# Ledger of designs, part 82: designed miniproteins, single chains, continued (2)

Each design is a single chain, and the fold is of that chain. pLDDT is the mean over its residues in the fold that is shown.

## One batch from the design tools (miniprotein)

Design m6838
Fold by ESMFold2-Fast:
Structure m6838 (fold): chain A 62 residues (1-62)
Amino acid sequence: SEELERYIKKAEDALAAGDFRTALYYYGKAVEEAIKTGDLELVQELARKAGEAYRRWKAAEA
């Protein structure tokens, strides 16, 4: 959906800017949209990307 594409882009832009909180928020929104469309492969991919962003965030705080 249009919203799904926008959420992914916002998450990626935020991640590139080092804004991990905003990136995780929008990855979460993208997962919700992917679940609604039944795209389970995309849900898995987005969850993996969110996990990578979370690990980078925690490494930056250490």
Scores: mean pLDDT 85

Design m6839
Fold by ESMFold2-Fast:
Structure m6839 (fold): chain A 94 residues (1-94)
Amino acid sequence: MRREEEERLRKEIEELQEEIKKGIEKAKEYAKQGDKTAEESLKLIEELVELARRRGDLSLLHVAAAASRMVVKEKFDVAKEIAEAALRRVRAEE
């Protein structure tokens, strides 16, 4: 058992989850104001996070964090493209 590697992984996941939370909150704020691109990016990021959780896929969580960072910068179109590309790749694996 490599508990040290598991502890490092948990800290990495926690940091990624914090970045995702910041992105989700900002996207929710803009979606409530009628921004359709923000609403679409929010839906895709939430879908990607749930998929990462179900699969235990850290790489998907990193992609969700990357999309969330673009949302924080108000680049909702870029965030949407990042999330859509990742979801398309995952669907192709099935």
Scores: mean pLDDT 83

Design m6840
Fold by ESMFold2-Fast:
Order: sequence, then C-alpha cells, then structure tokens
Structure m6840 (fold): chain A 80 residues (1-80)
Amino acid sequence: MSHTEKLIKELKELQEELKKTIEKKVNDKEKQQELIELLDLKLEQAIKYLENTKDRNERDEIFEEFKEEIEELKKNLEKE
C-alpha cells in the first residue's frame, strides 16, 4: 500500500465513525443529510489534495489537518 493510499484509508475510517456519531446525535433528518454531504465533499477534496501532492511531509500535514477537523467535530457532537 502506498503512503497516499494508507492516509486515504485512515481518513475514510475516521469519516465513517463521524457519520455514525452524526446519525446518533443529529435528530433533524435534513440537517443530518447536509452534514453528511458536507463531510463527503470535504473528504473528496482531501483525497484530491493527497493524490496530487508529491511531497510526503505536505501529505502528512493535509492528513493531520483533516483528522483534527473530524476529531473536533466528533467531540463537539458528543458533548452537545
């Protein structure tokens, strides 16, 4: 597995965990769908940046920024 493929896999796993948290915590179906669609768009953008970036350190930075955003949103949803 390439370094890029490993990072993409980890981001997808983090996003799936966040989607489950959204489905449990957000009772409004329209708001739930909007958040899921926004996350899918953010993941698609992150994947494109990771695939187009040749520098390993820059890819690691992109991965960490997206991971931090996912973890922060998950914590905020869990705390209410």
Scores: mean pLDDT 80

Design m6841
Fold by ESMFold2-Fast:
Structure m6841 (fold): chain A 100 residues (1-100)
Amino acid sequence: SLEEEIEALIKEVEEAMKAKDLEKVKELTQRLINKTLRAIQTLEAQGRYDEAIRILEKVLEALKKVLEYLKEEKADQEWIDEVEAAVRFLEEKIAELRAK
């Protein structure tokens, strides 16, 4: 259900981007990042590394699309920087978990 909840949230972000609802994209993206971090903490503590990697890869692809959207819509640099930082963190976490 956790993977399904994250996939549902990714779809909501994609629909908000399609609607060009910048406020909704920011809100949902922040929710996606927070939910993902909590999910990975739980899965990592349980040794469920393969499941954590699958979730991280799906969220990473979604955040890369959000970054492109925010740049195209000329969103505030603060929000672009925050999403770029999240992308870097997820890439580093995937590499860390793959090394286990």
Scores: mean pLDDT 88

Design m6842
Fold by ESMFold2-Fast:
Structure m6842 (fold): chain A 94 residues (1-94)
Amino acid sequence: MSEVEKAINELIALLRTLSLEELKRAARIVIARLRKVDNPLAKEAVKIIKEALKKEKKEELLAGIEKALALLKKTDDPALLAALREALALVRTL
């Protein structure tokens, strides 16, 4: 398992424990961090998470975020890993 996959699995596990309002805040944190990464998969993930944020149900928002993060498992980009770890640290404060 890559370091990126480990960070993503840790983030998904944390996101599953959040309320809908906390999950919306976490999604915005993830978008802000991924937006700094010059990677096409990070840009596509941001797009998917933005669409997921339009959903009213926690399960639908979570499914969209998990789908976006799964795309990122295809790459071992150090900038992406740094962004994911920073997002994890910030989400832990929710």
Scores: mean pLDDT 85

Design m6843
Fold by ESMFold2-Fast:
Parts: C-alpha cells; sequence; structure tokens
Structure m6843 (fold): chain A 80 residues (1-80)
C-alpha cells in the first residue's frame, strides 16, 4: 500500500522510484537503524524482504521529507 512515484533525483540526475513510507514501512526503517525505537537484528531479513517485495528494487537512499520529522520519511529505490 506504499505510494510509488517515478522522479528524477536532483543530486544524481537519474530516474529513481520515490516511495512514501506508511506505518508498516516506518517499522522497517526503525529496524534498519532509522529510529525512534530499536528493533532486533533477527528481523533484518524480514525488513529487507519487505522493502524488496514492495518494489522488487534496490534501496538507494532513505531521506526525511521534513527535517526532524521521522514520520515524513521517503525511500529512493532503483528503477528496473
Amino acid sequence: MAEEEEVIDPKTGKKVIKVKAPNTIKGALEFLGYPPKGIDDEQLEEAARVFSKLSNRKLLDVRQEKPGDGDSVILLLEKK
């Protein structure tokens, strides 16, 4: 249920997929070390599988859409 947008990354000039992070993805981001709360390492493969399944693409970057707001997180994924 993540929204997916094809955009041009102004830093690299390449087409990438921008995904807005819903609550389920926010949990996976916390697990990847983007807190506010830590998650056990045993769940790392599950988080990676969730990201892979959502786009079937490589994760390129994780950014806050608004500085200091952990709820405004976006994922940049490689376009296949």
Scores: mean pLDDT 56

Design m6844
Fold by ESMFold2-Fast:
Structure m6844 (fold): chain A 94 residues (1-94)
Amino acid sequence: SREEVEELARRALELAEEVLASGRLSPDQAATIRRLAEEVRRLLEERAPDRRILSAVLRLLTQLAVAAKELGDEATYARAAEIGAEVERLLASL
């Protein structure tokens, strides 16, 4: 449902904000995550189709997982993977 899409997007954006606020990212990692988060917010504001929002959310979660792995942040990696699995399941049902 649209509500599930918006909830997954919100969870991904909250994780991105937490990771960015940590100050642990390289400038390049931070710039990439900010850009991907901005894309998700824009697609939500524009009322884009569910598939487009979920695809953008998955790209954001993938970069969050990569950054978390490089930092040794197992908790953030697990959270990104969990949300990502839900996104992939919902995409497969569309």
Scores: mean pLDDT 89

Design m6845
Fold by ESMFold2-Fast:
Structure m6845 (fold): chain A 89 residues (1-89)
Amino acid sequence: GEKKKKALDIAKKIQKKLKENGYSSLGDNILKLTKEFVKAIEQKDFFTAEIYLGMIRIYRGIAKLLGASEEILELMDELIATLDELLAA
């Protein structure tokens, strides 16, 4: 149960830091996808969860291209790792 809360907390931190750097839409989209991923896991819809994780990986790539700080990219990598662990459980 705690890993779902951890993922949402990381996504909220990413949203806050991206908003502070002028990338509110990117942060909002990452948080939305994380919420949809958690919902899919709770419904045992692992196929849909995999798709949302893939979209988050794409947004990590976009954040890097936009010049997001190493701190933000590290938080995104921690989010992806946490979501991958939830998918493997």
Scores: mean pLDDT 89

Design m6846
Fold by ESMFold2-Fast:
Formats: sequence, C-alpha cells, structure tokens
Structure m6846 (fold): chain A 118 residues (1-118)
Amino acid sequence: MKLVEEAIERARELAERSKDPKVREAAEAAARLLELVKEAAEKGLISEETARRIAEEVLAALDALERGDYEAALEHAKKAAKLAFDAAMKIYEKDPELAEKIIEAAKRLVELAEELVE
C-alpha cells in the first residue's frame, strides 16, 4: 500500500499548496478517492494490484494538475474513475455503502477535472 499512501500525501500537498481553488478541489477529490480505495484494499474487498493501478492513474493526474496540463489531468482522472467503477462493482454486494462512496468520489474527481479544461 506504499504507493497509495504516497499518492494520498501528494494529493493533500497539492490541495494545500495550489493557489488555484479549482486545482485544490480536484486534489482534495483525488485524496478522497485514494482513501476509499485504500480502505477497500485493507478490508480485502479489492486486490492491492487494483488499488496500485488506481493510485498510478491518480498520481499521473496530480502531476498533470501541478504543471497546468489540464487535458492530461482529465484523461488520467477518467482512467482512474473507470478502474474505480470496476472495483466498486466487484465490492457492491459485500459493502454497498463503500462501493457508492467510491463511485461518487470518482465522479467528483472527473467533474472537477472537466471544469479545469472548460
């Protein structure tokens, strides 16, 4: 889970340091998604490999946000959301509340990334 924890720290740092309120909101949404993904992996509801793949796409989105490449940030946010939706569908029967939280966090991240491109 080291990469997921590093991704959460990176997202929180960007949320604190960015002067753009929309970038801060997107970084906060990324942190929220990663925290929920970490919880699902720690509960054994998804594999560590699935959590790592989501964290890699979120980290790529955060790197793009930090350098102002909002089109790249949106593309990586969409990839992270797709992986998160697939993961949520697998856990829905065992933990529907956590699955719904993951879906909403992933949607929020994409919505905020879309606002930065527009």
Scores: mean pLDDT 89

Design m6847
Fold by ESMFold2-Fast:
Structure m6847 (fold): chain A 65 residues (1-65)
Amino acid sequence: SVLEQARALAEEAARTGVVSREAVLAYALAAGGSREAIERGIELAGGGERLTGAQATLAFNLGTS
């Protein structure tokens, strides 16, 4: 579910402090997000190849809405 993928991403970010763009894409795609929406979400969150937990959560939510 979207909530399960969001939780998994948040737990990874909490453990590592940062997540890769690839990780955000993988979790959000698994949640049924489109690649284009997720990539736009990453840009709007101010993310690049690395994202903070807050940036990752925002990018995921934008990509899966």
Scores: mean pLDDT 85

Design m6848
Fold by ESMFold2-Fast:
Structure m6848 (fold): chain A 77 residues (1-77)
Amino acid sequence: SMEELLRRLERLAAEVEARLAARRATLPSDPEAFAAALSEEERRLLEAQGEAYRLVQAGREREALELMLETLEEILA
């Protein structure tokens, strides 16, 4: 169900946030330096967030949730 996917998203997002928190605090504010400092995992997460945002705007909320779940699960693997 959609509710079950949302609960999974919240749990996985919290786990990924905890994992990346220390790194995130040290990322530069300058856009070019920020992009250069991103890890592969952080870059994939940002790309997935952008795609998920586009899917939501197109009314494809379930696909957006599934994309985010897959991305977060990959990062935590």
Scores: mean pLDDT 78

Design m6849
Fold by ESMFold2-Fast:
Structure m6849 (fold): chain A 80 residues (1-80)
Amino acid sequence: SLEERIAELFRLGKEVDEQLLSKIDEMTDEEKEKAFEELRKFGYYLLQALWAYEQGDVETAERYLDKAFEELKKLKEILE
């Protein structure tokens, strides 16, 4: 369900946040810059998805969730 996808995104986001906190002091300026860019995109898409969900626009919520998952995946790759 859409609600389950939102819950999964929050769970994965928490994992990424914990990973970022553990690594931030060891990251280069270039890695930090890339991570910040993906975080900005993730936050934007997440907020758009949540707003669409609140309005009952399931199709728009699903599209923005897909984008949010993609940006979170990119962020995980930077942190590996």
Scores: mean pLDDT 86

Design m6850
Fold by ESMFold2-Fast:
Structure m6850 (fold): chain A 111 residues (1-111)
Amino acid sequence: SDFEIADEIIEKYFPDISELAKEVLREILETGEVPPEEVLKKLSEEEQKQLIEILTLIGEEYEKEGNLEKAEYYYQLAVDFAKKVGKGNTGEVVEADANLGLLRMKRWLGL
C-alpha cells in the first residue's frame, strides 16, 4: 500500500514532519498528481524538500519490491513536484531523475 510505505518512511526519516506536509502528501497519494501551485506555496522550502525526498523513497521501496511501474510513477511525481516548486535543478530532484533514468533503462532491457 502506498500509504503504508509512506507511513514507514515518515516514522523512520521524518518523525517531525508537519501536519500540512502530511496532508499534501495524502492528497498526492490519493489523486496521483502534484497539487496546484496555490497549495504548494503554503509549504515551506523544508516541507517541499521533505515531500520530494519522501516521494523518491516511496519509489525506491517499490523498486526493491520489483514493482518497477510504481517505482517509475513515484520517481516521476518527485521530479514533477520539484519542477513545479522551482527546485528542478536541486540535489533532491537530481537523485530522483537519475533513479528514473536508470529504472527506464532496466524496464527497456527487461531487467
Scores: mean pLDDT 80

Design m6851
Fold by ESMFold2-Fast:
Structure m6851 (fold): chain A 141 residues (1-141)
Amino acid sequence: DEVLARLPPLIDALLNDPDPAVRAQAALELGEIARLYPTEEVLDAVVPPLIEALLNDPSPEVRAAAAEGLGKIATALATKGTPLALATLERILPPLIEATSDPSPEVREAAARGLEAIARLSPDEALRERARAALARYRAA
């Protein structure tokens, strides 16, 4: 498929490009593709490298872009209530919560925006409660 063919070069750029600006742009583009085309194949390809970049990239610009990408995916899935959407949100929620403790305020703010989408839009009460609790801790700090 045409969409799936776009993913490997962007994933390679996100994880391996020496320029943090190129890695950040790849994170944003992967998030946008998964927002527009939230199929199982796209989500399975895109979510793990975005989580890897959010938690492990040395550049705060890249970690913030990965949080924004995951937030865009969360927003697209939050209202759907399908098993795929709920399973994907359960994968995205813990790394976003961890990122609210990132040393960079830009990363913490991007993660908080993703959590806000889950807290506001998800039909799953347990996901909403977990996101709200994390936001309350972040805002109280």
Scores: mean pLDDT 89

Design m6852
Fold by ESMFold2-Fast:
Structure m6852 (fold): chain A 77 residues (1-77)
Amino acid sequence: SRKEELAAELLARGAGEPPASTTLRQLETRLLAIEAYERDPSLLEEIEEELRKEVEENPEELTAEEVFERIHELLLK
């Protein structure tokens, strides 16, 4: 399955074994983060700062799933 393919890719990249409860989107986001880090390490710092700002300004607005979707969006641009 796509989920198994992504989990295998993450393991091959040295990211460790993801928990069995990890969703397909979370696996895709983790792989994108690794690829982004390989291309431009500073991009992850920018994403972390932007996410921290959003959480700090609206701590009750973002669920864990929404946080992953936001990281995914930022990694694509």
Scores: mean pLDDT 69

Design m6853
Fold by ESMFold2-Fast:
Structure m6853 (fold): chain A 66 residues (1-66)
Amino acid sequence: SKEELLAQGKKVLDLEGPPAAGQAGGGSRFFHQFLLDNNLNPPPLEELLRMSREERLAYLEKRIAE
């Protein structure tokens, strides 16, 4: 369900840790892969890396709603 996708996406964002850890690539890669696996039309990894956790969450919510 959309609610399950949102919950799982939030867990993936939590695995990214603080922004500095996400910027190291590992966490951002997990979220990018999650978006790919769920056909949520992710931006390029480089663009995703520039997004805050809050912006990534908003992006996730928007894509799931569409």
Scores: mean pLDDT 70

Design m6854
Fold by ESMFold2-Fast:
Structure m6854 (fold): chain A 74 residues (1-74)
Amino acid sequence: SATEEEIDRIERETLARVFQAIDAGDVAAARATVAEARDRLLSLAKEHNVPEERVQRLLAGMEQLEAMAEAETA
C-alpha cells in the first residue's frame, strides 16, 4: 500500500542518515534524525489507522537505532 511504501521510505532514509551521523561521530545528529522519524511515523500511523502492534514495532526499531548510534560513537 502507499502507506507501507511511505513507512519503508522513512525507515530507509532514517537508516542512511543515522549511519552518516555515526561515521561523522555526531550523536546529536543521530538522535535528532531518530526523533524526526519517530514523529513522522506516529503521524502517518494515526492518519492511516496503522495497527497498534505495528506502531509499537516501528517505535522499538527507532529506539534500537538510537541506542546503536550511541554505542557506535562511544
Scores: mean pLDDT 84

Design m6855
Fold by ESMFold2-Fast:
Structure m6855 (fold): chain A 73 residues (1-73)
Amino acid sequence: MEEYEEALQRLREAGEKAINEAKKVSKTDEEGVKELMESGIRALKAAAEQGRDVRELADAMIGGLKTVVENMK
């Protein structure tokens, strides 16, 4: 489904940027962001499989990742 694929792509792109920023801070922060991404991707897939709106969920997750990265600086 287009919405799921777009939401998943946006989350992956945001996660890649967050992981790259976390790498500059510490290995612990990098591992923490990776765990958040794995959890987020699983939750997004489950929501899509249940026919739920994944767009708002992805936006919330991306916002959370940006906040985590901003607090690292």
Scores: mean pLDDT 80

Design m6856
Fold by ESMFold2-Fast:
Structure m6856 (fold): chain A 88 residues (1-88)
Amino acid sequence: SKYEAARAFTERALAEAEEISRIPDEAEARARLAALRAEVEAFLAELGVTRDQVFNNEATEVRQAVIDAAKERLLKLGVKEEEIEAEL
């Protein structure tokens, strides 16, 4: 399903973003972030959805997968539950 595909992709992308955040060289970090952004855009295109559709709740199963994966990742990274609720 689109949910399962989006969930798996988002979990991987968030793990990569965490690794990038630990890179001390700003140029290397920016290059890695640009590559990750391109992967996200390619994945959304493959699913036939746009970023705006996901953010505007027009692609509900993809949006829900992103929210679920992001929430679990943030909790595992030590972000407080109250901080996550403030962003959602």
Scores: mean pLDDT 74

Design m6857
Fold by ESMFold2-Fast:
Structure m6857 (fold): chain A 67 residues (1-67)
Amino acid sequence: SAAETLRAIGLASPSAIARAALGEAARYGMSGEQAREWLRTAADRASTPEESAAARAALDQVEAAGI
């Protein structure tokens, strides 16, 4: 399911923010569009370039999974 895929991508991410966002998206049954929006917001509001890059990498993985 999309929720299982989102959770798996989150757990594989080195980003604590991406893991939290995708875990919550999976838990609350959010759509892939909502999950991608949360990751875009996380990347945009990241306080470091490293955290921004990690959130963008998680977004790329969600898109590559067809979600």
Scores: mean pLDDT 77

Design m6858
Fold by ESMFold2-Fast:
Structure m6858 (fold): chain A 88 residues (1-88)
Amino acid sequence: MRLAAEAGDLVARAAMIGLKSGSLPPEVATGAALSGIGAKFGAESGIESPRVSARSAKGGARLALEHSTDPETIELAEEAIRLAEEAE
């Protein structure tokens, strides 16, 4: 539960940093941020299983990694994938 929520938070943060740095297109950053926020909310509210929330966070993190060259965005997205894999 906590790991999936933390992964979602890191994805949302990675997306915002990527948007601010210009490394992520607004559409990609929005998709990744919504995925991260949804994963965090689902995990914390108990509406989603930890596995579903972890998958959402991992999807958003992969989207950020695929499109970003910013080191901070990459580091946060990689950490989000690590936490999401532990939550599955």
Scores: mean pLDDT 78

Design m6859
Fold by ESMFold2-Fast:
Structure m6859 (fold): chain A 74 residues (1-74)
Amino acid sequence: SVEEKLKQLLLGLSTILEGMGLHDAAAEARALAERNASIEEVEAWLARLQKRYPQLARLLAEARAALDELRSEA
């Protein structure tokens, strides 16, 4: 399902962010996954995350591409 794929995307991002030492961002990704956040909520979070951590631009571009694929399935 779209919901399960979105949850897996968020958990994957959480793991990557945790590995980078961005513990606050990793916790935010887990919280979004646990509460079954919408694609729109995740997209808004990614935009805020990029403003907070501009160095994540490449990772967040990949995440946005994955969200666009999920939006096409919804």
Scores: mean pLDDT 86

Design m6860
Fold by ESMFold2-Fast:
Structure m6860 (fold): chain A 100 residues (1-100)
Amino acid sequence: SEEELLEEARKLFDEIKKLPKENQIKVMKKTIDILIEKAREVGNEKALRYAMEAKKYLEQGNYDKAIELLFKAFEELLKVDPDAAREVIEEMQKILKEVK
C-alpha cells in the first residue's frame, strides 16, 4: 500500500543518515540517479526537481538537505506512480545491502 511504501521509505532514509559518511554519499548518489530516472520515465516534474536539487546539495556537502530533498522527491513520485515508488524502494534496499 501507499502507506506501507511511505513507512518503508522513512526507515530506509533513516538508515542512510546512520551510515558512515563515505557510504552515505555513495547510497545518496545512487538514490538520486534512480529517482531522476524514474521521475523522467513517469513525467513527474516535481519529483525530478527535488531529485535534481538533492544532487546539487550533495555536491555542496549539505547531506542533511540532500536527504530531505530525496525524501520529498520520493513522496511526489509515490503520489503519481506507486509502482515506480516501489521500484525505488527495492533499488534502495539493494544498494544498502551492498554498503552494509
Scores: mean pLDDT 88

Design m6861
Fold by ESMFold2-Fast:
Structure m6861 (fold): chain A 77 residues (1-77)
Amino acid sequence: MKLSEDEFEKEVILALAEIYLGIAKVDNLPEETRKKLIELGEKAIDRIRAADSPEEAQAVLDEFIKEYKKIVEESKK
């Protein structure tokens, strides 16, 4: 199997999104917060898979991480 440079970069970005989703599933968070993070992560993974370029995929990942952090911070207030 041969991956192009772009395919390799997208797979790395996808793996990072999946790691964040996995953390959300096992983290000690309120149930409603966990559900929101899982839904956010699943949508981000779908958008990354649909991205036409590594730059587009990276932008989706950056938005996901930003929203992830915001949801976690809001759950502590």
Scores: mean pLDDT 79

Design m6862
Fold by ESMFold2-Fast:
Structure m6862 (fold): chain A 89 residues (1-89)
Amino acid sequence: SQEALENTSEAERRQGMAKTALAVAQIPDEEEREKALEEMKKLGWPEEFFELLEAARNKDWERLEAIAERLGVDIEELKAAIAQGEALR
C-alpha cells in the first residue's frame, strides 16, 4: 500500500540521517566538521540528530542507544557504521 511505502521511506530517511550525523561526528578535521554541522543547522535538522552526533563523539553508548530508540533507527546498523569509520582511520 501507499501507506506502507511512505512508512518505509520515512524509516529509511531517518536511518540515513542518523548515519550522516555519525559520519559528521567522525570527521577528523575540525574545520570540515564545523562546516558540516553548520550545513545541518541551515537545513533544519532535528535536535535529536545533533544529540546523536554528540553521544557518538563522546562514545556514550547508553545515550546513543536511547536516542536511536527515540528516532526509531536501527542501533546495530549505526554501531556498524561507527566501527567502519574507526577502521578507516
Scores: mean pLDDT 75

Design m6863
Fold by ESMFold2-Fast:
Structure m6863 (fold): chain A 93 residues (1-93)
Amino acid sequence: MSIEDVINELSAQVIGLDLLLAAQPSEEQQRQYLADLIVWYQQMLTHLPPDHPLVPTLQQIITLAQQALEGKIEPREALEQIRQLLRQALSTL
């Protein structure tokens, strides 16, 4: 996966999150998405150089998703925060 592929995938993820949240998903569906998101973003991190500006944002997103799965924050709240972080990070590229 190239850096351009990562950026394109993250842009698609924003659209996917907009569609998911609009569909009023169950808590179970939200938790499954967060679990899948952790795996996807950990894989994306392996394809980015450590100094890439997306690295700290992807790490924050993984942490938020983990906190939601641990019950520290509501899954929907985590998904909304993740969407906002992605939009902010992509706007600076």
Scores: mean pLDDT 83

Design m6864
Fold by ESMFold2-Fast:
Parts: structure tokens; C-alpha cells; sequence
Structure m6864 (fold): chain A 76 residues (1-76)
């Protein structure tokens, strides 16, 4: 379970970075929607491969944990 949540966190963080870049360049809503759709597809494939069902709350929790771990490393 944890390994799959870590992979989901990586996918979400990569998607957030792409959206941030696109928004800075004045990207259209359609381009942003496409990036979100690609993220959803990757997460669904990962869930299917792992044989688990991940809620949005669990995915958000994994991202927050990943960010917290990175902050802890920078402060330590």
C-alpha cells in the first residue's frame, strides 16, 4: 500500500508542477484539463496494477506526507 501511495504522490506532484508552468505561460483551460485527465489515467492504471482502490483523500494524504518528509529533510 505505502509504495503505491508514494507513486501516486509523485504523479500528483509532477502534475502540479506542470500546471504551475502552464499557468505561468498563460495556458488555456483545455490544456489544464488535459494535464488533469492524464494524471487521472496514470492513477487509475496504478490502482489497477496494485489491485487497490485509492480515495481522493488517501491520495491527498500521500502528497502531504511526501511534502512533509521533504520539508523535514531541508530543516534537519
Amino acid sequence: MQKVLDEIADIVLETVEKIKQLKAQGASQEQLDQVRADMDKKIKELEKKAGIKVSTASAVGAVLRRVGDEIDKQLA
Scores: mean pLDDT 72

Design m6865
Fold by ESMFold2-Fast:
Structure m6865 (fold): chain A 55 residues (1-55)
Amino acid sequence: GEEEKEKLKKKLVEILLSLVSKKSMSLDEIFEEAAKELGISKDTAKELFLEYLTS
């Protein structure tokens, strides 16, 4: 449902913020790693992040 989508977005953002502090990762690698942790595609992770920013 929509609540689960909101939880997924928040979890994605938390993972991305955690990973962005890692000195050796590109932005693309950060999204790929976060997507793997959530069991989604990298493209889906990017779309969820854009929705979060534009909401």
Scores: mean pLDDT 78

Design m6866
Fold by ESMFold2-Fast:
Structure m6866 (fold): chain A 112 residues (1-112)
Amino acid sequence: MEEVKEIARRLEEAIAARDAGAVQEAAARLQRLVKEGYSEEALEIAERLVARARALLEEGRDLTAASLQLAAAQAVAEAVLEYGDEELKERARRLLREVAELQERRYAAARA
C-alpha cells in the first residue's frame, strides 16, 4: 500500500519535527484509510507508534514525541472501533487501554 506507506512516513517526519498539526493531519489521513477498508494496515501503524511511545517513556526520553505518537495511535484506534470488523475492534480496544495507561505514565513523568 503506497498510500499507507507515504502517510506513515509523513507521520514519522511530523513526530520528529514535534509538529502537532502535521501529526493531526497525518492521523486524519489514516482515519480516512480506515473508513476505506484499510483498518488492519492503519492499526498496525498505530500499534508500532504505541510500542515506540512505551520505549521512550520507559527511558524517560522525548516525552513530546511519545505524546504525539500516543495521540496519533488513539485517533487511528478510535476510527477502527467505528469502521473495523469485530476482530479489529477488539485489537483497537486493547490498544486504547494501552494508550490510556501510557498517557497516565506520560503525565506522571512530566510532574516528576
Scores: mean pLDDT 85

Design m6867
Fold by ESMFold2-Fast:
Structure m6867 (fold): chain A 86 residues (1-86)
Amino acid sequence: DPAELARQLAELDELLEKYGINDPEDRELARRLIENGGHFPTAEEALAGVLIQRALEEGKFDVITEIIQNNLSPKEIIELLSKALK
């Protein structure tokens, strides 16, 4: 649905602004995850996935362990990792 895709892309732009995600590669990857409609069909799921990848690359394993052990939602993951990665 093109209307739903447009809505998720707009929501992604709002999340990127709200959490200060300025890396062009992270922004583009999140957008592509939404566009491809795979396992990340929402803005929150796509952005959470990108931030998890970045946290793993930066060696923030304690934060990743917290996400797994507490079954955090995509929104909670974004809140946690946007602060941890600044």
Scores: mean pLDDT 80

Design m6868
Fold by ESMFold2-Fast:
Structure m6868 (fold): chain A 89 residues (1-89)
Amino acid sequence: SELLKELERIFDELMAGTASPLDLAVLSRFADRVRQILESRPPTVDELLALLDRALDEVERTNGLTPSQRRLLNEFRDRVIEAVRRYYS
């Protein structure tokens, strides 16, 4: 899937730019959840976006996020949303 390849590219770029092991762990956890959502192939873009927002909220509730971690996960989410809008038609 081209969308999954783009997800892995986004993930790799953010991982390479992240020095903190704790930030890497949080990013990896969110990325795993995003992969599961994309693999489930939600029927609409709106449903997929709602699942992504829920996944981010779940990570924040479960782990608590520092402001830098929240910015990192928001950047990952926003880049994934741009990719989704490009490949879901």
Scores: mean pLDDT 82

Design m6869
Fold by ESMFold2-Fast:
Structure m6869 (fold): chain A 70 residues (1-70)
Amino acid sequence: ATPTITADVKVVDSSGNVVATNTITAASPQEAMEKAVAFAESQGLKVDRSGVEAVSTGPGRFLITVPVAP
């Protein structure tokens, strides 16, 4: 079976305020980051893709921080 990860998504504005959150599942950290960006864009937010950060929070779990463009 393909390993599955759970990612907690935090979308932050230029001032560091959390403007949206979600929880997603993905087959890889790369897929989780792409899903997190797609989620932020679906909320009408413009994403700074160069600032997207993924941090392991435990086995099979990640926190993905998605910065919005100022």
Scores: mean pLDDT 81

Design m6870
Fold by ESMFold2-Fast:
Structure m6870 (fold): chain A 80 residues (1-80)
Amino acid sequence: SRKEELLARIKELYEKMRKLVRDNKNLFEAQRLAIEIRLLFTELTADPETVEQARKDAEKRLKYLEEMEKRINDLIKKLS
């Protein structure tokens, strides 16, 4: 289903982003991945057929994404 495809892609992109941040490599690519993940979560949560629990889980994951975005931005500032 589209929902399963979105969740699988979010997981894949999140792990790629985490690895780049951990290794302090390609931080602009990590930032691009964070933007793509956010758009995928927006698509997931906009679906009116999304059960309330799945929406709450997505909102919790968005909070973790916001923390990661802040970390990426802080690391990029150190490169400047």
Scores: mean pLDDT 78

Design m6871
Fold by ESMFold2-Fast:
Structure m6871 (fold): chain A 86 residues (1-86)
Amino acid sequence: AASMEERRAAARIVAEVVLEAAKKNNDEEVKKAAEELLAVINDPNATLEQIEAAYKKVAKELEKWPEEVKREIEKRIKERLDALRA
């Protein structure tokens, strides 16, 4: 099972990639959700439940985006996660 530190690192990558994509696409709702996830991750007192709740909010906001844009985000997240393991 992934440690809390590993879960925070993965969630940070997701938040950063989504925030970059939101800025490029001028999507303020997705940007806000990604910023909220980053704020929770950067809080050392945040629980795993709070991180997962913030992550779910980002995932829900991304549902409105075209499939092609979501695939590019998933690819970028995978590349950054793979780099962390190398």
Scores: mean pLDDT 80

